# Designed miniproteins, single chains, continued (5), part 86

Each design is a single chain, and the fold is of that chain. pLDDT is the mean over its residues in the fold that is shown.

## One batch from the design tools (miniprotein)

Design m18972
Fold by ESMFold2-Fast:
Structure m18972 (fold): chain A 100 residues (1-100)
Amino acid sequence: SVLEKLEAVREQLRAERAAETDPRVRAALDLLIRELDEIIEDVKTLSEEEIKELARKQAKGLEALRAQLLAEHPDLSPEARARFEAAVDLIIDTLKEIAE
């Protein structure tokens, strides 16, 4: 069900990307979807313990990426910022659940 959880998050992000009108949030969603695609491919070949370790590392990496992208775009509207933060938090929370 780890694969099913990640695929469900990816489909939600793809739907959000299709509806997104801010080009900066759109670019950020494209990056998040690409990172999620790589995680999905990796989990197909990894053991349960390796999947948990990957999930821990990727969650930390995404927290750093979130901070970097927000710092690079201080002019985002509060609404655009909230949509971006919600998308990245969905992935981080899913990865933290997998790491348990």
Scores: mean pLDDT 88

Design m18973
Fold by ESMFold2-Fast:
Structure m18973 (fold): chain A 85 residues (1-85)
Amino acid sequence: SMEPLSDEAEQVMLEIGELLRKLFSASMSLDGDSFDKYRIEVYDEIIGLLDRLIELTRDSAPSLAAQLEEVRDRLRKERERLRKK
């Protein structure tokens, strides 16, 4: 069973969705080097929002929080890979 998301958690999810849409748009408009720099900035914002979402869901939906932690950790690794280019 899953507890419903709070209004605050839902708003954070919508903000993450908007950042993902911006990444998609940028992938079609920017050259590779400019896109990689933009991805680092957007990943930093998404990671911050994921940290907030994890905190908001930890007590009410611990399984969801654990899945979000895995997503956050994958984005951190991808960000580190991009920074080492």
Scores: mean pLDDT 84

Design m18974
Fold by ESMFold2-Fast:
Structure m18974 (fold): chain A 73 residues (1-73)
Amino acid sequence: MAAEEEAKERALELAGQTQEIIAAKLAATPPEERAALLAELEALAARAEARLAAAKTPEEQLEILEELKREVE
């Protein structure tokens, strides 16, 4: 129970933080580099989505989301 609630809150925080990082990174990126950055972010998101679909526990889901955030930083 407690672990599930904490995992849910952490997942929302990670999603928000990841979106903020992506937005800031895109805003700071020169136009000629944005296409490459977007392709990289899309590939990372696709991998995370596939892993999340296979994840059975809140802990596994958090690990995947934390990895995604780290990769976009």
Scores: mean pLDDT 78

Design m18975
Fold by ESMFold2-Fast:
Structure m18975 (fold): chain A 91 residues (1-91)
Amino acid sequence: MEVKKKYALAALLQAKLEGIKIDKKELEEEFSTVLGLSEEEIEEILKEAEKLSKLPKEKQEEIIKELQKEIVEELGKDAPEEDVEAALKVI
């Protein structure tokens, strides 16, 4: 599911921007168990996040906001930003 990939990517980018240490193995287990992503999907997300992490901070923040907006639009516009943030905190 594309929305789950966007969610995982947004969460990973946000954590990297905040300087949160993410253990790759823990991240892979969380994405597999919580989001139901395959190993191939997780690898794709990790590669994308690595590419995006090379962009300036302002561009990374813009991408995260765009991903969060797309997730909200797909799940319904009634989901407040704090519910999206709470969902992102599960990772």
Scores: mean pLDDT 70

Design m18976
Fold by ESMFold2-Fast:
Structure m18976 (fold): chain A 65 residues (1-65)
Amino acid sequence: MLEELREEARQTLAQLPTLPREVQEQLRAHAVPLLRKAQESEDPRVRELARELLEALEAAMASLE
């Protein structure tokens, strides 16, 4: 599951620059709350993955500015 989630996130991030701006903003609005919730997980691996993905998402969005 963690591997599958990471793989999905990588694919989404890779496609982010090709998506319309409004879709990018909507995706961030949906992903951020989910990733923040995951950071509260009892599993440290889930928390680490959530932090990694959140940082990657923020970096990808910043590079589009």
Scores: mean pLDDT 71

Design m18977
Fold by ESMFold2-Fast:
Structure m18977 (fold): chain A 96 residues (1-96)
Amino acid sequence: SKNEELLKEEKELVEKALEEVIRLVDTDREKAIEVIKETLRKLLEKREKLTGVKLDEEEREEVEKKIEEESQKVVDLVATRARSVEEVYEIVRAEG
């Protein structure tokens, strides 16, 4: 189904981003944050294309603020708890 294909593409994007973040988090935290921000923006674009629903300018500003906050949280989680992409997935599954 289209949903299964989308989930596979999303998983591949997230896994590649997390591998890069794990590599960068000890040397360049700001670049690690930018990797997650770009990944979240790509996920949003894929979802907009799938649903046909486009965010207006005010909704985009609100989402960009959430992307900023979530990117920092993900990088902090990798820095403090995760040693691999698999550990990040286990933490996310356990916490929601």
Scores: mean pLDDT 73

Design m18978
Fold by ESMFold2-Fast:
Structure m18978 (fold): chain A 76 residues (1-76)
Amino acid sequence: MLSTMLREGGLASARNGSGVGVQTLVDFGDSLYSQGRYNDAARLYEAAAEVARASGDEKLAEEYLEKAKEALEKSR
């Protein structure tokens, strides 16, 4: 909780259930991560995890959640 602060930038608040693939979310997250935008990258990894869970891929969802946590830790 001390290393993680919530920011609502509109990226995660938008519902993208219109056929956007989990790989696209991960690619955008990696792009933002490389730009040093760790909070925004974490939001995209969280979205990818949610899509993976909706598809029944709990293992992939956990993997993406770990990436999101690491990005949030780097943002501190």
Scores: mean pLDDT 71

Design m18979
Fold by ESMFold2-Fast:
Structure m18979 (fold): chain A 63 residues (1-63)
Amino acid sequence: LVGQEAVARYDWTAASPDQLTLRKGERVRVIGEDPENPVFVRVQSLATGRVGWVPKEFLEFIP
């Protein structure tokens, strides 16, 4: 996953400052994983450069 690109499947609104708000179709790069919370990944938006945690289920990973 780390280094992998993905596209947001849906709009996502951050619920905390550690999370990243995404718009559908936004491209991101995975920069981190948390083994204690496998539902989320840390990503950087390629459009804005902002970073934060987002749910894996909201991402379509590019091989």
Scores: mean pLDDT 81

Design m18980
Fold by ESMFold2-Fast:
Structure m18980 (fold): chain A 61 residues (1-61)
Amino acid sequence: MTEEEEKNIVLAAAYRAGPEAFKAAKQAWDAGKTPEEILDAAVKANPDARALYEEERARQA
């Protein structure tokens, strides 16, 4: 999986978690952060983002 594909999975999970998680993930993405850092930003805004990330990743497999 490419870094861009991984970032897209994180952003999809953040969107499902809610507007604050999506905003945090988008800001981290725009700042050039890694997929892991983008996910951490989303989880900090809404902890549900981690479970949703696992679901999105499983869906792409």
Scores: mean pLDDT 83

Design m18981
Fold by ESMFold2-Fast:
Structure m18981 (fold): chain A 99 residues (1-99)
Amino acid sequence: NLEEIKKKLLEAALKQDYETIKAILATLSGEELDLLVPEVVEEAISEAVALANEEGFAEGKAFVEEVLPLLESEETKREIRELLERSEEALRRLQELLK
């Protein structure tokens, strides 16, 4: 069942469909959120960076800020924040190359 939920979350993340992601996450426990949110964030943010999509990155960042308080693991929260910082820098560098 968790594998099926993960598949749906990753499919929504690839599409940057944060409404579908949030609806699914609302059905999960804090432990399940700690397990699944990092992969979902990584997929959505990586896609936004690969596409040089500043708007999609901003939407992903807003989604992260909304879900971080729901997570139980401080280590998981730290990893997600570090991912955002690295991804924002990567997007900035990519945008500089495209000028």
Scores: mean pLDDT 82

Design m18982
Fold by ESMFold2-Fast:
Structure m18982 (fold): chain A 102 residues (1-102)
Amino acid sequence: STITLSQPASVSGKEGGTVVIPATFTGDKSDVDRIELYRAADNRRLGRAFGEDASNSNSGKITLTDLEAEDAGTYVAVALKGPEGEVVARGPGTELIVSEEG
């Protein structure tokens, strides 16, 4: 089956706070080994939201702590297969909004 990734359209946090960016996929689990989260602006890998070796679910999350204004932007989940990291799907992206303390 075709792999499809889902992410929230946006998440918000405060400077110095914590935010969670979840990702889920639909389709054949055997076609996905892991989901990794990337910052779209510089293609920086933030971490692994899902790994077949660690979870029986088709969902995962990345937690960002100690938020700074520069963390704001679009974060894209990428579903990968195999040791070489073949891209099988890309998510629609999540906009992270970082607000100052009011």
Scores: mean pLDDT 75

Design m18983
Fold by ESMFold2-Fast:
Structure m18983 (fold): chain A 72 residues (1-72)
Amino acid sequence: DKEVELENELVTELARESSELLKQGASEEEVLKKALEEAERKAEELGMSEVTRKDVLEQVKETVKFLAEAHK
């Protein structure tokens, strides 16, 4: 399913960017805000459904939390 592939690619890109920011000393709160804003913007740009957009936002939120814990 191409929409699932786009969702996975978007979450992966945002995870990569978030990991880089955390390595540079950005706070979890700053990284989370930026990642969620970019996720909403790109999901809308890609024409994702409401359900997929909500799933992307939840996945990004959990991923940023996981990465922040891993960088401690």
Scores: mean pLDDT 81

Design m18984
Fold by ESMFold2-Fast:
Structure m18984 (fold): chain A 71 residues (1-71)
Amino acid sequence: GPAEAAQELLERAQQLEDEAARLRQEAEVLRATGDPELVARAEELEFEADVLEGLAGIQRGLAKILGAEVD
């Protein structure tokens, strides 16, 4: 039902947010080196993290519409 679908969307959103957090941690390490090539890779990882966070936001928005907090 809608509550079950909303819960699944929230679980997917959490997975996407966890992946984005890992990419941001990797990007921070690469940026800290000051190497232009590694900084460029950090920017690519940050862009991927932004996309994943955007997708997580969409999943959370859909979960709210489906009423995840309502029986």
Scores: mean pLDDT 86

Design m18985
Fold by ESMFold2-Fast:
Structure m18985 (fold): chain A 63 residues (1-63)
Amino acid sequence: GPEAEAYLKKAAEAAKAGDDKEAARYGQLSAINGGGSQGVVETAANAKTGEDAAAAGAVGYGS
């Protein structure tokens, strides 16, 4: 939905800025709002880089 898309975009923007913490947070929020599985949510929360967090959010939304 629109909220999951907005959070995914914010996660990508944070990743571009090198803000791994915010990217992980927004990636997790995107996964939750997109109906992501427990594994996707956990992967986003535990991502080591902002790019990984954004990717985790995209997987949860895009499946």
Scores: mean pLDDT 63

Design m18986
Fold by ESMFold2-Fast:
Order: C-alpha cells, then sequence, then structure tokens
Structure m18986 (fold): chain A 61 residues (1-61)
C-alpha cells in the first residue's frame, strides 16, 4: 500500500536536498522524476514503531 513520506536525496550517505513528500510503496522499488527530469530510486527503511524513512538515489541516464 502506498504511503506518503518525506524523501531526502542522499549521495554516499551525505544529505543533498529535500525532494518533498512523495507516495512510495513499501517492499518495491519506487522511482521518482524531479521537475528537472532527473530520475531517482527511493529506498525505504522503517523504525520499530512503524515510521518510514525514505532516501533517494539518483538514477544515471
Amino acid sequence: TPQTVPVRLVEKGVFVRDLGNLSVTPNSTTTFTDKDGTRYNVVLSQDPNGTLHAFAHRVPP
């Protein structure tokens, strides 16, 4: 089931920028296209209390 979570762009563990709130599906690869046409794969992790954290990694062209 899709969930709306804040997504942050990270490169090699370093925070780059916020991508905003996105609808992401747990247990599947979610892809997002930014306003500039750049694609990202969204990686999800979940805390024991059920809170989702989402990080995006840039997809090369």
Scores: mean pLDDT 70

Design m18987
Fold by ESMFold2-Fast:
Structure m18987 (fold): chain A 76 residues (1-76)
Amino acid sequence: GEGVFDSEALALALARHELAEIAEKLGRPDLAAQARDPSLSAEELAALARELGVELTITRQGDKTVLRVEVPEELR
């Protein structure tokens, strides 16, 4: 999925939710718990996404934040 947000915090909250759901589907409750941790930075969430086989990109465009989450077909 892709979204444009006025708040990086809102983009990160959505990313945490999506990664936690994917981790649960993969039988990784340890990673799901990590994804739900609100203290995790954008870099830590990107690292978690890589462990799940998901591409997570967070880009600043002026005052806005663009979030892209690419889920492989086998995880849909």
Scores: mean pLDDT 76

Design m18988
Fold by ESMFold2-Fast:
Structure m18988 (fold): chain A 78 residues (1-78)
Amino acid sequence: ASAELERARRGISARQSAYLAEAQYRLGGDEDLGELARRLREVARRNSAPLTPELEQLEREQRRLVEEEIRRNEELIA
């Protein structure tokens, strides 16, 4: 149904925004970005919906890339 798809899209969008905000917080130490990441993560949790295997794989791959970028940047500033 369209409502389920819309909820899934909101959840994915919120998770991606949370990953970005957390990455920026870890790079710059901006507490406002850390708080934003926490709120976006909660929105993503509330809007979680079953994903197709293909969407799950894409989301997992994107998360891996974000985590890799965070790690790489942490190594550069350590």
Scores: mean pLDDT 65

Design m18989
Fold by ESMFold2-Fast:
Structure m18989 (fold): chain A 63 residues (1-63)
Amino acid sequence: SIQELIDEGEKALKEAIEKGDVETARNLARQYAAKIWEVGKDDPEGVKEAAERLSKLLKEAQK
């Protein structure tokens, strides 16, 4: 479940970044981070990995 959200979030973020829509990418990162946190309350390591992965993509978008 967490892995599905990570994969979905990465895909959505990459699509927004590719289109040059940094605002949408930032909003998507926040939304997927919140969803992952809600689903992964019992898996803190999975949540941490997801947060770091989304954060890295967002930083790449901002360059």
Scores: mean pLDDT 75

Design m18990
Fold by ESMFold2-Fast:
Structure m18990 (fold): chain A 87 residues (1-87)
Amino acid sequence: APTAAQVKARGRALRESAEAALAAGVISEEQAARALAAADALETAPTAADGLAAAYEALGMDEAAAYIRGELTEEQLAELLARGLAA
């Protein structure tokens, strides 16, 4: 399971990616705001599980939040994330 420090690192990486994508014009302000809200959740949450669940909820990915609770496999999460990113 990821530590709080690892979750904060993921939040920073997501923030950097969202800011770079917005600057490059490949995502909308709306998409960037959603990604930045997810990044903030990852960076500010008191636990790794809380941060990941809140971030996935900010992205509209309820099934990914279920994965954090141990209700989905890694393969199921990867498939759902691919669908979310492709939509």
Scores: mean pLDDT 72

Design m18991
Fold by ESMFold2-Fast:
Structure m18991 (fold): chain A 93 residues (1-93)
Amino acid sequence: MLTDEQLRELVLKIERLLPPLSPDYSEEQRKAFLEAYRKFREEVGKETFDEVLKRIADALGIEYKPGEEEKQLEKIFDYLLKNRESLVAVAQP
């Protein structure tokens, strides 16, 4: 099982692969989000990727089902998109 510190580092690594959020390019951002997670999975391996995804889904209150990784990623992306104003506010100094 991943420690909270290890999970945090892996989540930050994924975030660094994502383009800046923009309200005008949600479809391109969704595609980039899915590609970033696919590359991350290839880099860390399925076992570590599944652990990270399960813990993110649990934190967001999303039920994680084995074999439905794409649907879980789409739900996570939709959550982030809907909360983009909060993310922008936090990112602004």
Scores: mean pLDDT 63

Design m18992
Fold by ESMFold2-Fast:
Parts: structure tokens; sequence; C-alpha cells
Structure m18992 (fold): chain A 95 residues (1-95)
């Protein structure tokens, strides 16, 4: 069984990878939308929509990684909750 320190390390690594993926999604979606001649408003909506999609995909990925690493169920659900909260806050700042 993982120690509390190992659980925290896994949680921080998965959370960090989630943040990086959302940042990449914002950058790449913004660049693609603007390159296509979309308005600022259309670009903002495209970023919000892509963040929602990416969040669900990455939460599922994080659950799979947590299971593979034998993270306790309560710590896995807490991680998922934090990932969802982070995504919601990022989306709110773009609105």
Amino acid sequence: MLTPEQIETVRLQLFGQFIDTLDDTIRDTTNTSLKNGDSVEQTRQAVVDKLKETTEERIEWARQQADRLNLPEEDKERLVERLREYSEERIKLLS
C-alpha cells in the first residue's frame, strides 16, 4: 500500500499533468481559431468548449492512472473532485 507521502506525490504529479494539458489546450485552440479568422468571441467560445471536452477526457485518464498506481479510492475521488474544480475555475475566468 502507498504511504501518505507516496499518495501525495502521485496526486501532485497527476494534477500537474492536468494543468499542463489545460494550458496546452487553451494555447492550441486559441492559435487555431485565430489562424482560421475567427472573432475574439468565437475563439473564447471554442476555448471554453474544448476545455470542457478535455477536462472529461483527462479526468477519465487520471482515474485510470490512479487505479494503475493503486491509489486508495478516497484519494482517487478527491483528486477527481480537485481536477473538476480547477477546470471550472479556469472556465469561469474565461467567461
Scores: mean pLDDT 86

Design m18993
Fold by ESMFold2-Fast:
Structure m18993 (fold): chain A 60 residues (1-60)
Amino acid sequence: GRAPPSLEEVTAFLSGLGLDPRLAPLLVAIYEREPEVVLARIVPLNRLPQSEIDALLATL
């Protein structure tokens, strides 16, 4: 939905990208501080290039 991303939604998204779904709680914590960044890069962008994935992982 267009509500804030749930832990389940972030976990499913990370699994779909081949990333470790255990990172989902950390991404949810970042969303609580900077929701616009998480929403722009994770939820509304279904196709993240590898460079943006690497940048997100570098901030975790």
Scores: mean pLDDT 58

Design m18994
Fold by ESMFold2-Fast:
Structure m18994 (fold): chain A 95 residues (1-95)
Amino acid sequence: MKEEKAFRLASQAGRLYTGADRSRDPAVAAALRAKGDELIKKARELAPEEKKDEIVEKGVREGSSENLQIASDLHEIAGDDELAKELREEAEKYK
């Protein structure tokens, strides 16, 4: 479903925004926010017009509450998909 993919992208963006807020480095924070904004744009393109804002807002809120998923998203930005996957698997152990 396009709605599920849009929600997942928005959730990932929410995690990146939380990572940016917790970052001590302003340059890293700016990069995380830029990546989050790009994911939100893609999520809005995939979501149905009627539900676009609701799906994106709900996804961002869900993502922002996942502390351990943030580390996974940070490594995806660096282009290390394998490390991002390992961090996601580790985060699941604490849920």
Scores: mean pLDDT 69

Design m18995
Fold by ESMFold2-Fast:
Structure m18995 (fold): chain A 100 residues (1-100)
Amino acid sequence: MIKSVDELVEKLREIAKELGLEDKFTDEQIRALAVALTSLYGVSPEDLLSIPALKNLSLEDVQKLLDAMVEKGLIEKSKDLPRPPGSKVPEDTPYYRAKL
């Protein structure tokens, strides 16, 4: 379980390094990802790329990082994550959220 945004930032950096993606993400981008993932709602990879700090990242690099974090049990990946206004996400759009 993640206890803070700062803890998630450090875990994201460690995993990016393990994946050979450390040169693909700036510190500002890692923090923006961590902040988005610690919300009460799920975030999609496409929604993450709509954040100005993250718009220049590749979808594949973001998905690879997020999937590695799911594998390590740090975040959850589900189409059924809690989301007001309660609209169901598109079938092919997985949502991610930190395990707090």
Scores: mean pLDDT 74

Design m18996
Fold by ESMFold2-Fast:
Structure m18996 (fold): chain A 72 residues (1-72)
Amino acid sequence: QTKADLAAGEVARIALKDVTPEQAVKASKAVRDGLDAGNVDEAIEKARKTLEEAGASPETVERAVQAIRDAA
């Protein structure tokens, strides 16, 4: 289990409280792809945008962003 795998899984878990499984997977994939590329800022930006567009609460968005930061 890599840091990218851990962060992606945690973001999916957080997102599933507010958004559909499809949207949670989309956010999780953006996190994994961004972190695997070594681009934490891209991972954060794409995850935030995906969750906000999906209608996630500000609390859920911030918890997901924190999980990405903790993995970096």
Scores: mean pLDDT 82

Design m18997
Fold by ESMFold2-Fast:
Structure m18997 (fold): chain A 77 residues (1-77)
Amino acid sequence: GLFAELSRIAKRIMEAKTLEEILDLVRQAMELAGFSDEEIEKLIEKVKELYEKGVDPRLIATFVLGEALAKVVRKLK
């Protein structure tokens, strides 16, 4: 289901060794959550900012999962 796929992607973000791998996984999570291409670009820029500031990949994964879940909840209303 959607939640299982998002959780799998979040785990892979925590284990990712490069920014490129993290950004690819973020794109996958956001596409699954139903973000538009414009929204995806904005969140990718935010993830790049967090990575460049040395934010732990576990926190980046938590942020991405939270954004994806919030989008899914908004679409249910």
Scores: mean pLDDT 82

Design m18998
Fold by ESMFold2-Fast:
Order: structure tokens, then C-alpha cells, then sequence
Structure m18998 (fold): chain A 85 residues (1-85)
């Protein structure tokens, strides 16, 4: 799954630094979704806005990344969590 995120970022023309930040966002979304499935969090886990609010660096990433790319990352995170449940 992380390889899919890296490829998606590369196709979108992101730098290596931006690719790594996008991977960190992906990991956060997967962690959030797993915590929600375990009943630890009440909020909707796939919302990228949640990552923006949690970490200031992700706030900048979300604001500067195309919405289409962010939605693709959320879809991949949801697929990964679904495969684990």
C-alpha cells in the first residue's frame, strides 16, 4: 500500500520530501481508521481534515496538495484497513 502512495505522488510530480510527507499522512489515516474500528475514536477516520487538525505539518500538506490526490490517498487507506478487518 505504501508503494501505491509513493507511485501516486511520483505521477503527480511531487518531490521526494513531499512523497515522504504524503506517506506519513497515509500512515496517520490508516492508524486513525484502525483506532476508530477498535472504538477508540468517535470521529470519521477517513477524513483528511482530521489529519490537518492533528498535526500542523499535515495542515500545510493538505492545503497545498491537489484534492484529487488527497482523495486517492484516503481511498488507498480505506482499502488497506478493510483488508485488515
Amino acid sequence: AEERIRKLAEEAGLSEEEKEKLLELYRLLVEQALRHAAGVEEVEPEEVEFAREREPEFRELVENTPEELLRKVQEIAREEVRALL
Scores: mean pLDDT 67

Design m18999
Fold by ESMFold2-Fast:
Structure m18999 (fold): chain A 97 residues (1-97)
Amino acid sequence: MEERTRERARAAIEEALAEGMSEEELERMIKAVKEILEKELKKLGESMSPEELEEYARVALGIILGMKRQVEERKAAGITYETDADVEKLWEEIEKA
């Protein structure tokens, strides 16, 4: 994982917390992302250590939060990308878990 990606992910999480996300909600979402990652890794016949999975899940959540924000900003501007539906569906899965 590249350093810039980790920094952007951390910034997105910090922004979400500043906008009213609780630490408890953050922990639940990280757990949901870990479960999604574990399922995908099993399909590929791969596995991660618990430490690697935690790091990857935190970074992945930050990226997803950033993408969701971009989708919302584009919608406010009257712009829609075809991939926006995929981002919204992934976010819905994370919120429900």
Scores: mean pLDDT 77

Design m19000
Fold by ESMFold2-Fast:
Structure m19000 (fold): chain A 92 residues (1-92)
Amino acid sequence: MSKEAFEKLKKLIDNFELTLEDVKENISKLTEEQRVELVLEMALAMVPRELIEEVLSKLSEEQLKELIEELKKSAHPALQLTAEIAEKLLEE
């Protein structure tokens, strides 16, 4: 169940076909660990900010803080930008 939803979303990311509706319909089926992995895949694929924000909004405060710390350890520009987006959500 969660694996099928995660694989579906990952395929949509790889094909540049991911929509906000796909995220909203499938995000609740994912584990917190799969949601974190999805954010990393989306960031590296340069998915639109609003799609990344939707996934980030479904993480717990603890998972969001842990993700920010991991993203900040990376020198990758896309991961640094995603850390900034996550920090803004944590402040609001």
Scores: mean pLDDT 80

Design m19001
Fold by ESMFold2-Fast:
Structure m19001 (fold): chain A 98 residues (1-98)
Amino acid sequence: SFEELREERVKEFTEKLKAAKSVEEMIAIFEEEMKKIEKEVKDEDKRLEMLSALIETLGEVFDEWTADLSPEERAAARARLQAAIVKLLSELLNAKIS
């Protein structure tokens, strides 16, 4: 059922991301899914596997969303997304240390 849970979460996450109208909305959607996984998935290895799948999905949807942007606009959007992901992952790691 973990495989089914992962597939269901990725599908739902993808649909939410496709409805997003900005990079900031995509970041907020990702943050909410991270928090949901932290509550629902207690096994550390399974949590990492699911987080990896979400990061891959985020990248794919971001690439689709930014396909019509100029190279400069895409680079700026990517920088904002990457900075936010680094911050969220750092907060997650700090919670594990504490």
Scores: mean pLDDT 81

Design m19002
Fold by ESMFold2-Fast:
Structure m19002 (fold): chain A 61 residues (1-61)
Amino acid sequence: SKKEIAEKAIKAAEEAGSAAAAGSATQDLVNQGAARPEAVTRAAASKTAEDAIAAVKEGVL
């Protein structure tokens, strides 16, 4: 369930291609205990969709 939620969120962020979408997905995953809190800060600081999505992937538990 947690891994499935993470996979769906990452896929949606990749398809949207935006840093904002990746940031929102990361926040939701952290709230559910599926990602590390530091991933939220990194995604929010990212200027490109690619960097933000990488932060989401790296932060998944």
Scores: mean pLDDT 73

Design m19003
Fold by ESMFold2-Fast:
Structure m19003 (fold): chain A 102 residues (1-102)
Amino acid sequence: AEAAERAAELAEERAALARLKAYLAELRALEAAGASAEEYRRLFERVSAVELSPEITPEQVRERGRELLAEEERRRANPEKFIEELQTKDNIPRELAEEILA
């Protein structure tokens, strides 16, 4: 029943990627709104379900969020490269990678 295990893994991967897509959409909304560094920290803690170390500043979380948004924009500018990276680094089938990009 290898097909059943692979179907379950693909469903879990699809769910994880949908969560990442939602997180990036919320990051874009915070950038557009001129949100504070503290709001970026709250968003990250909410989506990760973990409390960040006091050593990690809100400004560091905001900077990382901006880096992730820049990375997404770079990938969207080159859809084929984004699909290739999902296939080679994350072992995601092309069909699923195309669905994520759409």
Scores: mean pLDDT 74

Design m19004
Fold by ESMFold2-Fast:
Structure m19004 (fold): chain A 87 residues (1-87)
Amino acid sequence: ELEEIVKKLLEAIENNDEEKIKEYSKKLAKILSEQYGADEEKLYKLLLEYNLALAKMLKLAKEGKLEEAKKLAEENKSLPKELEAIV
């Protein structure tokens, strides 16, 4: 099930589907919190912020707005480190 949730989350990110990004980020946070003993709410907030930023960056890149995509990446560069610290 974890593998299927990750797959669906990646598809939602590629499609910039905010509702599905929220749904699968929440499901992923629950599984990770149960597996690693991490705070589910903190994981959900960080995963949601990271995944929404990824979806926005990918959309901007597809539209040829590379400078806007770069700016968003810089603004969110700490999120991967914050996620690593929790799991």
Scores: mean pLDDT 77

Design m19005
Fold by ESMFold2-Fast:
Structure m19005 (fold): chain A 91 residues (1-91)
Amino acid sequence: MSPLQLSQGKLVEAFLHGDPKNGYKYAAGMISAVSSGDVDKAGKEALKVAKRNPSVTPLIVDSLRSVGESSSPDQGKKYEKVAEEVEKEVK
């Protein structure tokens, strides 16, 4: 398994900790949005989980940064922007 696939798997797990029913759907939608360059949509999907369960915000943020570090520099910058938006909206 590539480092990117492994980190994406951990991101899905983080979303499932926040929303056991819909976390997979939101994580998949977020990853798809980043891949298409739609950072605003990606942030919206991540915030659906983080706002419902603020205690998982650090786990989501750490997972987003981990995926970013395993991605190309361009994709990594997009994941970092999503992580920053999640941190700002959820204390």
Scores: mean pLDDT 79

Design m19006
Fold by ESMFold2-Fast:
Structure m19006 (fold): chain A 104 residues (1-104)
Amino acid sequence: MSREEERKRRREIVERARRAAEELSKAGTIVATGSRDQGIAELDRALRRVRELGEDPLLREAAETAARLVEAGRAQAREGNLYGASMLALSASSELLVAARRLE
């Protein structure tokens, strides 16, 4: 019973991390190929999800790293460096995917 509940919890954490990574990948693509304002809005949405993910102790370090990368990406996008912003969002996505794989 308790071991099955722990496995279920880990699956839920992995799924949340993967969803956050997918949103970051989408935000990076929108920033690179879309408008600055739309890109910043997508990064803001992704950042909120990453911060919520960091409330879980198993993802805290990865989420804090990803949040710093997204915040740097938002700053780059505001300055007009859309390519730099995209790269930072994709790096944040990779950090969360690596953390998710470690929990599998």
Scores: mean pLDDT 84

